# Designs tried in a protein design run: designed miniproteins, single chains, continued (2). Part 43

Each design is a single chain, and the fold is of that chain. pLDDT is the mean over its residues in the fold that is shown.

## One batch from the design tools (miniprotein)

Design m5564
Fold by ESMFold2-Fast:
Structure m5564 (fold): chain A 61 residues (1-61)
Amino acid sequence: SETDKIIENIEKLLNELAKTSSVEAVENWARWVLREHEDAPEEHLKRIREAIERYLEKLRA
């Protein structure tokens, strides 16, 4: 689905940023992505948020 492709791209970008950037920079980018999608359908936004939260949890460990 369209949502699956978007999440796949976000995960790829988060993985690349995590390798080369600070946790703060990754968190700032994640907040920007969520803001850019805030007007998307609720189900779509929920899935994107869950994917981002999963990556941020790993970075906080």
Scores: mean pLDDT 76

Design m5565
Fold by ESMFold2-Fast:
Structure m5565 (fold): chain A 82 residues (1-82)
Amino acid sequence: SEEVKRRVLVKMHIIAAESTVWYVKTSKASLEEKIKELETAIELVEHALEEAKRLGDEESVKRAEEVREEALEELEKVKEEL
């Protein structure tokens, strides 16, 4: 069903955002690249969070909120290194 596809897509977007945060924390990428990647990941996880809320997927809501918070904290840390 379309709802099942949307639920899978939400989980995939959360995983993608989480993977981006991990990449930023572990890579030797430039600070500018890290900022761009984190801003993209934040936008992606915020969209996933809103869709998870609409779908009533409490597990995905919680995970998206956790990933969003981690991405925001990492973004502030990277910006302080500029």
Scores: mean pLDDT 88

Design m5566
Fold by ESMFold2-Fast:
Structure m5566 (fold): chain A 95 residues (1-95)
Amino acid sequence: MQEEIDESIELIETEYTDEEFIENLKKQLKAVREAIKNYKSNPEITDELLKKLKKDIDKVIELLKRILPKHSNPEEVKELIKELEELKKEIEKLL
C-alpha cells in the first residue's frame, strides 16, 4: 500500500495534462487518506515510507502552485493545496 501511494503520486506528476493531473490528484488524495486512516492495521506503512510520502506531497504542492496562476478555477487548486497541507500534518502526527 505505501509503495502504491508513492507510485500514485509519481504517476500523477509524469502522465497527465494540468487538468487531468488535478482530477486524478483528487482521486488519489482520497485513496491516500483512506490508506493513512488504516495505518494502525497496515504493517507495510513504515515511518520511512511516511517520510518519503511527506516529501512527495511537498513536490506535488509546488507543482500545484505553478499551475495556480494559469488554471481556469484557481479556488479548486487552492483547495487541493490546503488538503495536501492537512495530509502532511496528519502524517507528521503519525511519525
Scores: mean pLDDT 68

Design m5567
Fold by ESMFold2-Fast:
Structure m5567 (fold): chain A 55 residues (1-55)
Amino acid sequence: SSREELIRENERSIELMREQAEEYLKEGNELMAGVFELVAGSSETVRERILERLK
């Protein structure tokens, strides 16, 4: 279903953003690492709110 596809895409996007944040930390780029962690956290919060409303 479209819902399941959107959830999977969101989960995959969050995972990729966190991996990118780890790479930035390895490079010593703490600012960009923080930005990617913030975006990942925001995406996760939105997903949780949507899932709560659909239960």
Scores: mean pLDDT 82

Design m5568
Fold by ESMFold2-Fast:
Structure m5568 (fold): chain A 84 residues (1-84)
Amino acid sequence: SMEKELDERFEKRLKELEERRPELERRIEELRAAPVQDMEELIELEQQLAFLYMMEAIEELKELYEKGVSEEELKELIAKRKAA
């Protein structure tokens, strides 16, 4: 089905981004340190990194929910993630 193909494509893209995370972080540092900032590339890379952080937060929250952690503990972790 088309839905299965879209899910597989999404999972593959997400995995590729996760594998590229160290490269993304390094490139963002390089762009920020450059004497002339490439704002378009910076924005694109920071958006990709933000997406990875969001997906990691969703997975972490899901695992914690499945473990039966308290709502208070979940709120603390969300606050920590927003501060980072």
Scores: mean pLDDT 72

Design m5569
Fold by ESMFold2-Fast:
Structure m5569 (fold): chain A 77 residues (1-77)
Amino acid sequence: SEEERVRRVYEHELRGREAFEAGDLDAAIEHYERALALDPENATAWRNLGRVLEAKGDHARAAEYFAKADALEAAFR
């Protein structure tokens, strides 16, 4: 089940990236939020969700999510 959870996180991160690259910002947000629901400590997903929010013009939420990603990455250095 842990391996299945890790795989689902990876699949949502991949789909989120593909949606963002295609310009489907709402689909990208949904996929990154699903990845974070499964793994709240996923710094990459927080950072990518921040980038999508920046693209949507939600600079305040993007800044919060970038700060979360930075804090998580600092904890694992």
Scores: mean pLDDT 88

Design m5570
Fold by ESMFold2-Fast:
Structure m5570 (fold): chain A 78 residues (1-78)
Amino acid sequence: SEIEELLEEAIRAIEEGDYEKAKELLDEAMKLIDERESDQIRLGVAALLAGFALYFLDKGDAEAAIALVEQLRELVKS
């Protein structure tokens, strides 16, 4: 799916050290999640995962950010 592709691209951007691109891709993915997800609890969990991923990118913790984006990707698949 488009959301999964954006999240996979975000992980690659983090691995490459391009945190600005990763943040842009994560923002685009979250806009699509917000548009397409009708379950408010799932939407809330997605927002928390994305928010913490952004927080760890700002701290330079790539490993934590990647783990959170991977969890967000698994949530989107389910």
Scores: mean pLDDT 87

Design m5571
Fold by ESMFold2-Fast:
Structure m5571 (fold): chain A 78 residues (1-78)
Amino acid sequence: MLPRLLELALEHVEDPELKEKIREAMQKINDGELSFTEALKLAVDLLEQLLKDPKVREFIESNEEARAAAALLGDLPL
């Protein structure tokens, strides 16, 4: 779920700074540099930043897969 959410976000994010953070997160996850707890924290931080972009927020709310991924991370405050 998390890699899919980041991939979808990368396609819809217009902010180059946030886009770069998403790429770095995906690279670290793929390289196994992050523990599960660190990956979860990074995912929540990225989700909070993504929800600040109205275009990305609309996409997440309208896409069942993205919404399910966001809900899976929702044990921590958004």
Scores: mean pLDDT 66

Design m5572
Fold by ESMFold2-Fast:
Structure m5572 (fold): chain A 96 residues (1-96)
Amino acid sequence: PELSAEEYKKLGEEYFKEGERLFEEGKYEEAIEKYRLALSYYLKALSLDPEDEEIWKKMVEVLRKLAEAYRKLGKEKLAELVEEIARRFEEEQKEK
């Protein structure tokens, strides 16, 4: 079934919150899975509403938490790459 931008944003928020809970429990691999799901739903929301500044900000937040989770697992190179993606998304907001 096709969802609205608001429904995709809600799914992104729900998965991000689940990822945060798992991260606090020290379940970093499971947290990464939920953060990646949050990003996928926010991207779907953004494809329907590309001018939604809130989605861009939420994606930057999720990317930073994803990088932190990769660091907890000793995946430093992946963490650095994800942080670079977050930085570019943050710069995109300043160009609007």
Scores: mean pLDDT 84

Design m5573
Fold by ESMFold2-Fast:
Structure m5573 (fold): chain A 75 residues (1-75)
Amino acid sequence: DEKKKKEYEIVAKLYLKANGLDVPLDVVIKAIEKNLEEAKKEGIFELIGAEEKDGKLIAKFFNKETKVTMTLEVE
C-alpha cells in the first residue's frame, strides 16, 4: 500500500526531528512500521493518518483503550 508506506515515512521523519536524531531514515521507517503493526495487533493504538502540510509533519494515532486521538506535529 503506497499510501501506508508514505505515512510510515512521515512518522519516521517526525520522530527523527522531534528527538534530534541522525539515524538513516530507512532504519527508522522499518522500526516504526514494526512497532506500529505490533501495537495495532495488541489492540493498544493505531496510526490513523500522517501528512506533510505547510512544512509541518503531522501524525494522528488512535488509542484503542482510552478512545482518545493523539496528534503529534513538528515544524
Scores: mean pLDDT 81

Design m5574
Fold by ESMFold2-Fast:
Structure m5574 (fold): chain A 83 residues (1-83)
Amino acid sequence: VSQEELDKEVENALAEIQIAVAKLALDRGETFSDEEIERLKQYAELAEKLGDKETARAIYNVLAEAYRLQGKEEEADEWEKKA
């Protein structure tokens, strides 16, 4: 495998860890920063490029819940529809 392929696999694995951490934070009622939301969006794009629809869908659900906790229902609905 090339370094680029290894980097993509590592980033996808990190996305799965971030999803687990994010779900735990949501269960505690913690809100996300804009920076954390942007990072999750980047991981979702990476998962889609790798064909990992399950990981992308999980990230979309996390984003939807994060936006709902911020009171941004319109944005939450858009991310939920992508899941």
Scores: mean pLDDT 73

Design m5575
Fold by ESMFold2-Fast:
Structure m5575 (fold): chain A 92 residues (1-92)
Amino acid sequence: DIWKEAEATLYLLKGIVALKNGDYEEAIKWFEEGIKKYPDSPLTATFYEYLGEAYLKLGEYDKAIEWYQKALDIDPTNERAKKLLKEAEEKK
């Protein structure tokens, strides 16, 4: 539904803004709230990808790997998630 997708998109964008500002814990909070409120969103794989990136930035490599794997389970063609997964595994 268009309204739920618009709201999910707003949570995703808030998280991305926090991530770009270096507010990684705040970014995680926005992404987790978005997933929790809109579990059927077509953006779920994208939320998982950005959760992985936020954890990667925090040095939480095992958590980053977990979220990238979940993103790839939904969308195995996500080249960004594949690259970030490899980076997290190399930094572990």
Scores: mean pLDDT 85

Design m5576
Fold by ESMFold2-Fast:
Order: C-alpha cells, then structure tokens, then sequence
Structure m5576 (fold): chain A 66 residues (1-66)
C-alpha cells in the first residue's frame, strides 16, 4: 500500500465531522491525482458515499473526484 494511501485513510479516520473530512479528502485527492492513482480515488469515492449528510457528501465527492 502506498504511503499516500495509508496517510489518507489515517487522516480520514481521525476526523468524524464531515467538514473536517472534506478538507482532508480534498487535499489528499489533489495529491493522488498528481500521482495518477485512479484506483485509490475510486476507493475513496466509495467511502464518501457512506456519509449520511447529502449536502456534505456531495461537496466532498466533488472535491475528491476533481
């Protein structure tokens, strides 16, 4: 498992609020796009879909996909 993937999972698990997760995931998505790790990006989208608040989920999903 790449160090970037491990860091993303570790940071996301520390933050229970959706707003904190949004900031962490958006920054991680940028780094993953630079690395070309599309598989990890897709796995992240699955985790984001588990967020119960639809508005926050959509905001995080957009940040992670872009």
Amino acid sequence: MSPVTQAVRGLASKYKTDSAKAAVIANAAKALREAGDTETLKQGEKLISSIKNEGERKAIEKGFSL
Scores: mean pLDDT 58

Design m5577
Fold by ESMFold2-Fast:
Structure m5577 (fold): chain A 103 residues (1-103)
Amino acid sequence: MKVLSEEELQEALLELAERLGIPREEVDVNRVPAELLERAVRRLVLSGVPLSTVARILNISVSTVSNIALGRTSRAALERLSRRHVSLEDVARMLELIREVEE
């Protein structure tokens, strides 16, 4: 992935949120929402992106990706993953993949 500025990373977060049906005004640009993480993973998996590719981007297990996509992950677990494991760079990578599979 191309190296992005902090402003470009924040814009990627807002664009991904809009594509997933999350209003911009509900998004704190300094925090990845758990809802955004869940919807992005599900969108990527439904678009045919391999579970291993999503797991690599988020630095989590393939089993965790599968559980998120199937709705088997609790909100508390999603909030922990979003706060501690998902960066704005990971959000930008997910947005790029969604563009590649849908455009």
Scores: mean pLDDT 77

Design m5578
Fold by ESMFold2-Fast:
Structure m5578 (fold): chain A 74 residues (1-74)
Amino acid sequence: SEELEAQEAVLRAGRLLAAGDSEGAVKTAEEFVKRAKNKELAIEALTSVATVASAFGLEEAKERLLKLKEEVEK
C-alpha cells in the first residue's frame, strides 16, 4: 500500500539522517513524493522526516524537507 511505502521512506530517510547522510535522506523523501498519488500522505511523510532532521540539529536538511512539503501543498 502507499501508506506502507510512505512508512518505509520515512524509516529509510530517518536512518540516513542518523548516519549523517542528509543528502541521501532528502533524496529519499523527494523520490517518494514524486511517486506518491496521495498528497496528504506525502505531506505527512515529509513532516515526519523534517522532525527527525530537526531532532538531530540538521537545519539545512529540515529546511529542504519543509520546502518540498510547501511545494506539495500547492
Scores: mean pLDDT 86

Design m5579
Fold by ESMFold2-Fast:
Structure m5579 (fold): chain A 55 residues (1-55)
Amino acid sequence: SMEDFLKEAQEAIRQARKAGLSGEERADLLTEIGVKGAELFDPELAERIKKTLES
């Protein structure tokens, strides 16, 4: 469910902060979470995000 996805995403972000990930590493993690969420709930948005990442 979306609630379960958001809880897992929040936990992943908290663990990344505790691990001392760089700003770039955290940005990559957020992008990965965003793409996965879009694939589950809005596939058209997921394709747009992927195209943006290709620059």
Scores: mean pLDDT 78

Design m5580
Fold by ESMFold2-Fast:
Structure m5580 (fold): chain A 79 residues (1-79)
Amino acid sequence: SHHAEAERHAIEGLRAFARKDWKGAVEHFERAVALASPEEGPALAMYVDLALHEAEKYNLPVPEEVRERLRELRRRALA
């Protein structure tokens, strides 16, 4: 289902982020947002928040354009 596919992409986004694959993380989160229904928005935003929180907590060298894109995707998930 589209629901399962959106969550799978969100999980893959977190995995890419853990590997410091910033481009892969953004691409997976973008796909997750595109597939998600409005009801799934809060859960999807939580996955993006986990990535942003980890970046801040561990002072990860995430490019500012990647951080801005993740914040935009979070806002779109909650719209």
Scores: mean pLDDT 84

Design m5581
Fold by ESMFold2-Fast:
Structure m5581 (fold): chain A 72 residues (1-72)
Amino acid sequence: SAADEAARARAERLTGKPVPAEYAPTIHRLEQELLERADEVLADLYGTAQRLRKEHGIAGPYALALAVARHH
């Protein structure tokens, strides 16, 4: 599919290496799974940043940086 080939093209661009066409559906599926996990993590980080902003009066960008540091 076009979406599978787009995912394969992104993988080739990011790695600088050719990716076999047969892996296109697998790469697309893994990319979507990682994006779903990233959305979940981002939602948690934004929630933490909003709380830090309210509790300590920290500016948004710094609150987000602290939330990221705390997550690690």
Scores: mean pLDDT 71

Design m5582
Fold by ESMFold2-Fast:
Structure m5582 (fold): chain A 82 residues (1-82)
Amino acid sequence: MKYFEEGKKLFGEGKLEEAIEKFKKAIEENPDYAEAYYNLGQVLFFMGKLDEAIEYYEKAIELDPDFEEAKKNLEKAKKYKE
């Protein structure tokens, strides 16, 4: 999954906005891709965009109800939102 892999690399390099664009393209190619929604949520959380991060974590969990990592980070984001 080309765009997803590129997004992960860019996120690791601290290129947050470029990472977002790649994860969005991954979602465009596969709207059922729970991991892409989760990683987009991670980038948004890192940018302090908590409401947007929460929305994408919830979408990841909706697509994969057993996605423990997304559930964990959803609760963390909600706690930081207060």
Scores: mean pLDDT 85

Design m5583
Fold by ESMFold2-Fast:
Structure m5583 (fold): chain A 60 residues (1-60)
Amino acid sequence: MVSQEELDKAAAEVGVASIASTAEDEEARREALEKGLKLIEEGKLKEAIETVREMVEKAE
């Protein structure tokens, strides 16, 4: 049985990937994904989503 914590991490991973994919710049997309995944690994799911979103916005 998958725990809620594991489900939340999986959802955050999908969210990070989805947001990062909106970046036009390939380098910014890669950096956003890498940073987001590191934050998820640390259990900072909300910060991962927010950080990736900010990084993509800065790539404009």
Scores: mean pLDDT 77

Design m5584
Fold by ESMFold2-Fast:
Structure m5584 (fold): chain A 92 residues (1-92)
Amino acid sequence: LSPEEILERAERRARELALKLAEAGEEALVEGLRRVAEQVEAEAPRLGEAAREAAELLREAARLAAEGDVEGAAELAGEAARVLAEAELAAE
């Protein structure tokens, strides 16, 4: 799986989670964020530290969402997406 494919999947899922955030479903949001974090972490051998950092940000976003901090969760999800985008550009 290429970094480009990973980024595309992560962005698509992040957008789906953003829509779910807008409609507020804490359990679904937490589950979605953790699922994306697992997929991002699995690509660490290809993307290196950036993938691990992004996965960590997504796990922290899930924790904030579980505590009711939807705005904080959305911000961290966005940061994770940017970290992945930067890693993809560097890998090319």
Scores: mean pLDDT 73

Design m5585
Fold by ESMFold2-Fast:
Structure m5585 (fold): chain A 72 residues (1-72)
Amino acid sequence: LSDEEIERIAKTAVGKAIAETGGVGDPEKLVETAERTARELAKKAGASEEDIERVVERARELAEAVVATTAA
């Protein structure tokens, strides 16, 4: 995956996680859902295990940022 594809998939995963969880009622659930969704989307895109982990890490960073700005 390109860096641009990693960023796009990670952002998509976080957006889906927010929709699925209804936001920041449980910050750990949001992050966990974002990581799970990112992994699923990356696998569907045919990503290598290394690229899957990069997408999951980026999705976690983005989800944690959402939690930090929304839960405050």
Scores: mean pLDDT 78

Design m5587
Fold by ESMFold2-Fast:
Structure m5587 (fold): chain A 75 residues (1-75)
Amino acid sequence: SVSQGTRYFNQGNYRQATRYFYQSDDPFYRMQGYIIQLIDDGNYQQARDAANSRLRSSDQRVRDFSQRVIDSINS
């Protein structure tokens, strides 16, 4: 469930977090899982590129998450 994914993410267990996010029917959580997996794997440039491409999304959740990813990588 998304709730379990969020709990694992908050614990820094990104692999388990992505597992639960990929079980969601909501494409937002699947996208969130994808970008978190890139960060966990150390693919920061690809994560930044994926986030940058989504800053203009019509979904505010996507924009907010993407901005957080960029801020985290650039800090």
Scores: mean pLDDT 80

Design m5588
Fold by ESMFold2-Fast:
Structure m5588 (fold): chain A 80 residues (1-80)
Amino acid sequence: MEEIKELLKKAIELVDSDLEKALELFEEALKLLKKEGKELLAELYEGLLLIVRGVSKVIGDEEFFKEQFKKLLEKLLSEL
């Protein structure tokens, strides 16, 4: 669990400076959540990211994506 929290904290720090790395850390955190039996929580957050990504593509605003992704990461961290 602490490893997952550490990955999420690092992802939050990297959203504005290295979005690709932040996304990789988020995906790794979700894999670890599934291994720890929190599959529904991981699936929920995978789905929420897909929605945020879809909306951001329609709007054409990467800053909106980064802002919503940070909120998503912070919310997931608070659920753990």
Scores: mean pLDDT 85

Design m5589
Fold by ESMFold2-Fast:
Structure m5589 (fold): chain A 56 residues (1-56)
Amino acid sequence: MYEELAERLLEAIGWPESKKEELLKQFEETEKLVPKEKFEENIENLVDILIEEIKE
C-alpha cells in the first residue's frame, strides 16, 4: 500500500509525519497519470534504493 511506502520513505529521510498526507496524495495523483503496475514497481524500487543509500 502507498501508506506503507510513504511511512518507509518518511522514516528513511527523516521527514516529519505531516509530509505523509502530502506524499499519499502525490502517489495517488501520479498513479492516475501512469500505468498502476509500472508506478507501483518504480516507487517500491525507489524507496528501497533510498533506504539502502541512507543506511550506508
Scores: mean pLDDT 67

Design m5590
Fold by ESMFold2-Fast:
Structure m5590 (fold): chain A 71 residues (1-71)
Amino acid sequence: SHSLAEEIERIIVRMHVRGEVTDEELERIRELMKQLGVPEERIEEIIELLKAKKFEEAGRLVSEELKKLGV
C-alpha cells in the first residue's frame, strides 16, 4: 500500500530530523513493514540500523524492499 509506505518514510524522516528514535516508532515501522510483506530478517536489519541512527542506510534498504514489492 502506497499509504503504508508513506507512513514508514514519514516516521524515518521525523526520527532523523529529531536525531532520536523511540521504541513506539520502531514498533510502528515493524508493523507497517510486516503488513507490506517485507521479510522478517530484513525488517530486523532495518530496525537495527534505525536504532544505530544510520537513517540514510535504513532509508535505502526500505526503498529497496518497497521497490521489490511494487510499492
Scores: mean pLDDT 86

Design m5591
Fold by ESMFold2-Fast:
Structure m5591 (fold): chain A 57 residues (1-57)
Amino acid sequence: SKAEEELRKLVYQAAKQEGLSKQVADDAFKLGLQLSKKFGISLEELAEFLKKEIEEA
């Protein structure tokens, strides 16, 4: 979906800023999707949290 694609791009951006590998970014994205389903957090909300982290870095 569009929301999943946007979240994936943000996860990759954050991982790059932290010097993390693509594999870690892929795992983080997968974990984000699982947490979204488990806790009922929208993908848009996860993207907002990640955007703040990127801006603070």
Scores: mean pLDDT 79

Design m5592
Fold by ESMFold2-Fast:
Structure m5592 (fold): chain A 56 residues (1-56)
Amino acid sequence: DAERLAANAATGAAALAAAGFPEEVVDLMRQASEAARAGDVEAARRYLAEADKLGG
Protein backbone atom coordinates (compact mmCIF):
# COMPACT_ATOMS: atom_id res chain seq x y z
CA ASP A 1 0.00 0.00 0.00
CA ALA A 2 1.57 3.25 -1.20
CA GLU A 3 0.00 5.38 1.55
CA ARG A 4 1.29 3.08 4.28
CA LEU A 5 4.73 2.96 2.66
CA ALA A 6 4.79 6.78 2.49
CA ALA A 7 3.70 7.08 6.15
CA ASN A 8 6.33 4.56 7.29
CA ALA A 9 9.06 6.34 5.31
CA ALA A 10 8.09 9.73 6.79
CA THR A 11 8.06 8.29 10.33
CA GLY A 12 11.42 6.65 9.66
CA ALA A 13 12.92 9.92 8.41
CA ALA A 14 11.80 11.75 11.58
CA ALA A 15 13.11 8.97 13.85
CA LEU A 16 16.48 8.81 12.08
CA ALA A 17 16.88 12.60 12.22
CA ALA A 18 16.06 12.59 15.96
CA ALA A 19 18.62 9.79 16.48
CA GLY A 20 21.34 11.83 14.75
CA PHE A 21 21.67 9.81 11.55
CA PRO A 22 23.44 11.42 8.55
CA GLU A 23 21.43 13.89 6.45
CA GLU A 24 21.91 11.60 3.43
CA VAL A 25 19.96 8.80 5.16
CA VAL A 26 17.19 11.18 6.24
CA ASP A 27 16.98 12.59 2.70
CA LEU A 28 16.64 9.09 1.22
CA MET A 29 13.71 8.38 3.57
CA ARG A 30 12.04 11.62 2.46
CA GLN A 31 12.59 10.70 -1.20
CA ALA A 32 11.05 7.28 -0.52
CA SER A 33 7.96 8.98 0.95
CA GLU A 34 7.70 11.30 -2.09
CA ALA A 35 8.07 8.41 -4.55
CA ALA A 36 5.37 6.41 -2.73
CA ARG A 37 2.99 9.40 -2.80
CA ALA A 38 3.60 9.68 -6.56
CA GLY A 39 2.69 5.99 -6.93
CA ASP A 40 6.24 4.90 -7.76
CA VAL A 41 6.39 2.07 -5.24
CA GLU A 42 9.49 0.51 -6.85
CA ALA A 43 11.49 3.75 -6.51
CA ALA A 44 10.21 4.14 -2.93
CA ARG A 45 11.44 0.64 -2.05
CA ARG A 46 14.84 1.36 -3.61
CA TYR A 47 15.23 4.55 -1.55
CA LEU A 48 14.18 2.71 1.64
CA ALA A 49 16.67 -0.11 0.96
CA GLU A 50 19.49 2.40 0.33
CA ALA A 51 18.66 4.34 3.52
CA ASP A 52 18.63 1.09 5.52
CA LYS A 53 22.05 0.07 4.13
CA LEU A 54 23.61 3.45 4.99
CA GLY A 55 21.87 3.80 8.36
CA GLY A 56 22.65 0.22 9.50
Scores: mean pLDDT 75

Design m5593
Fold by ESMFold2-Fast:
Structure m5593 (fold): chain A 66 residues (1-66)
Amino acid sequence: SIEELEKEIRELLEKAGLSEEEIERILNLVRQGRGDLAGGYLATKLDEETLKKISEKMRELSKALE
C-alpha cells in the first residue's frame, strides 16, 4: 500500500539521520513526480547501499501514485 511504502521510506531516511522536515520534503517531491530531484538530493547525503534501497522504494511509491 502507499501508506506502507511511505512508512518504509520514512524509517530508512530516519535511520540514515535525516530530519522529519527533510523526510517530508523528499516524500512531497516523490508525490509531485519529482523522484529524480529527491534522488539527487539523497545522493549527497546517503551511502550507496541505503540510497539504492530508498530509490527502489521511491520508484514503487511513484508507480503506486499513478
Scores: mean pLDDT 83

Design m5594
Fold by ESMFold2-Fast:
Structure m5594 (fold): chain A 58 residues (1-58)
Amino acid sequence: ELIEKAAEALAQGRSYEAERNLLKAGFTPEQASEALARAIPFGLAGDVEAAKKFLEDA
């Protein structure tokens, strides 16, 4: 659920909100940063499903 919200935020170009949701989901700041770096290109392309998979696999 939080990871889904993070993927949606990335698709809207709201990377800081995505990071906030990952931190709430139990990610460390370092883990959240790495997951976002991998997922952002897919999220910004509107590929929420791919962004979500990258965040879930982090």
Scores: mean pLDDT 75

Design m5595
Fold by ESMFold2-Fast:
Structure m5595 (fold): chain A 86 residues (1-86)
Amino acid sequence: MKKISDEELDLNVVLLALATYQAAFRSAGKTEEAELAQRAIDIVRKLADKGEYEKAIEYGTRFLKALNAGDLEKAREIVEEAEKEV
């Protein structure tokens, strides 16, 4: 069996959680929240493509925590901060 690295596993879990929130927002007609979640997915993928798995997981996790708290303003700030580093 080919083992996936623990970092790649954590990254995949974060991406799955982000995709789940995005799908839920789209199904609820929450276009702004769905777009913000898509931007977060794009950032996490770009950081992963650079080999910056730790940074990708950190930003993705911070964004997910903001969404779980219902803090859309903080979620947007995290995305805007991360977009400057990709």
Scores: mean pLDDT 83

Design m5596
Fold by ESMFold2-Fast:
Structure m5596 (fold): chain A 95 residues (1-95)
Amino acid sequence: SAERRQQLLEDLKLEAEQLLEALEELLKTEPGSREEAILLAVMAVSLSGIYFLALLLGIEKEKVDEYVKQLQEAIKNRDLEKLKEVLEELLKLAE
């Protein structure tokens, strides 16, 4: 239904926003700290949510795998701008 699709899209937007905020916080966090480990775990959960929500919204698995890989690379590189760009592309594709 249109209502269910809209709710899934809003959920995907919230997961994307939380992932972005978590990376912003990670950039302020001491490398090797307990706080870094917690933020990395939170981001892993958000990536899982993004993966399943994107599939539920009808994006092809191969495309979702590609976007999640790009998000993982952006996190590894601490590249906030790249993370934002990839999330914006994924959200546009989910529309």
Scores: mean pLDDT 89

Design m5598
Fold by ESMFold2-Fast:
Structure m5598 (fold): chain A 95 residues (1-95)
Amino acid sequence: SLKETLERIRKVLDEAIEAVKNGDKERALQYLHEARRLLVEALQQATDPEIKEKLLRALRYVDEAIRYLESGDFEKAIEALEKARKIVDELLKEV
């Protein structure tokens, strides 16, 4: 279900944030690629246009976090991931 996919995204985002905080770039990138895959699955499950817009915003923040990690900007990566996590938390209240 969409709710189960969102709960999995939430967990993976938390794991990604922890990996970034620990300086584990490789592990963080693995979690972020999994989060991207799950966000795409959530977009396929969503029918509500407002939910789709929020999912697309979360996906953009995950993509920003990947770019920041690749450039070595861990603080900006965490900020982007916290924004993605906030959107997922809002979505979990709506489904």
Scores: mean pLDDT 90

Design m5599
Fold by ESMFold2-Fast:
Structure m5599 (fold): chain A 81 residues (1-81)
Amino acid sequence: SEKEKILNELLKAVRKYLEEKGVDSITVEEFKEIVDELIKKGYDRKTLIEFLLAVKREMKRKGVDSLTYEEIEEVIKKLLE
């Protein structure tokens, strides 16, 4: 339940970032910025770093430098047990 709450806040932050920048995908550097802001807000660092590492692995697997909102959601949901 705590990981699910962090996921929901992360996805909300990603959506807001994409809308504010007028882009449809996010780079690892931009995703790190969002992760850092959530850590500053007091969300669990270990969980957020696990999400960051999963996103990095997916980018390497696909050979891409950015992921869409839908791809980020799919990758992180697969980490929830």
Scores: mean pLDDT 86

Design m5600
Fold by ESMFold2-Fast:
Structure m5600 (fold): chain A 75 residues (1-75)
Amino acid sequence: SMEEQAKKLVEQGVKYAKQGNLEKAKELFFKAALLLGVPEDLAKSVATVLTKQAAEGKADADAIFAAIKSAASLV
């Protein structure tokens, strides 16, 4: 399902963010947001913010996935 694919991308993104690979993390969160129906411009903003939160250890994969689903529900 698209939700399962998006969740796997989020899990990988969190792993890369914790390793300091912010560019890869941002791309994975952006791709997950697009899969869940977030419009491109909003997905870019969401991916940027969530990459910072993941890198700082302030959000885990479940929190990031929930945030992306919330962004998708606003449109």
Scores: mean pLDDT 88

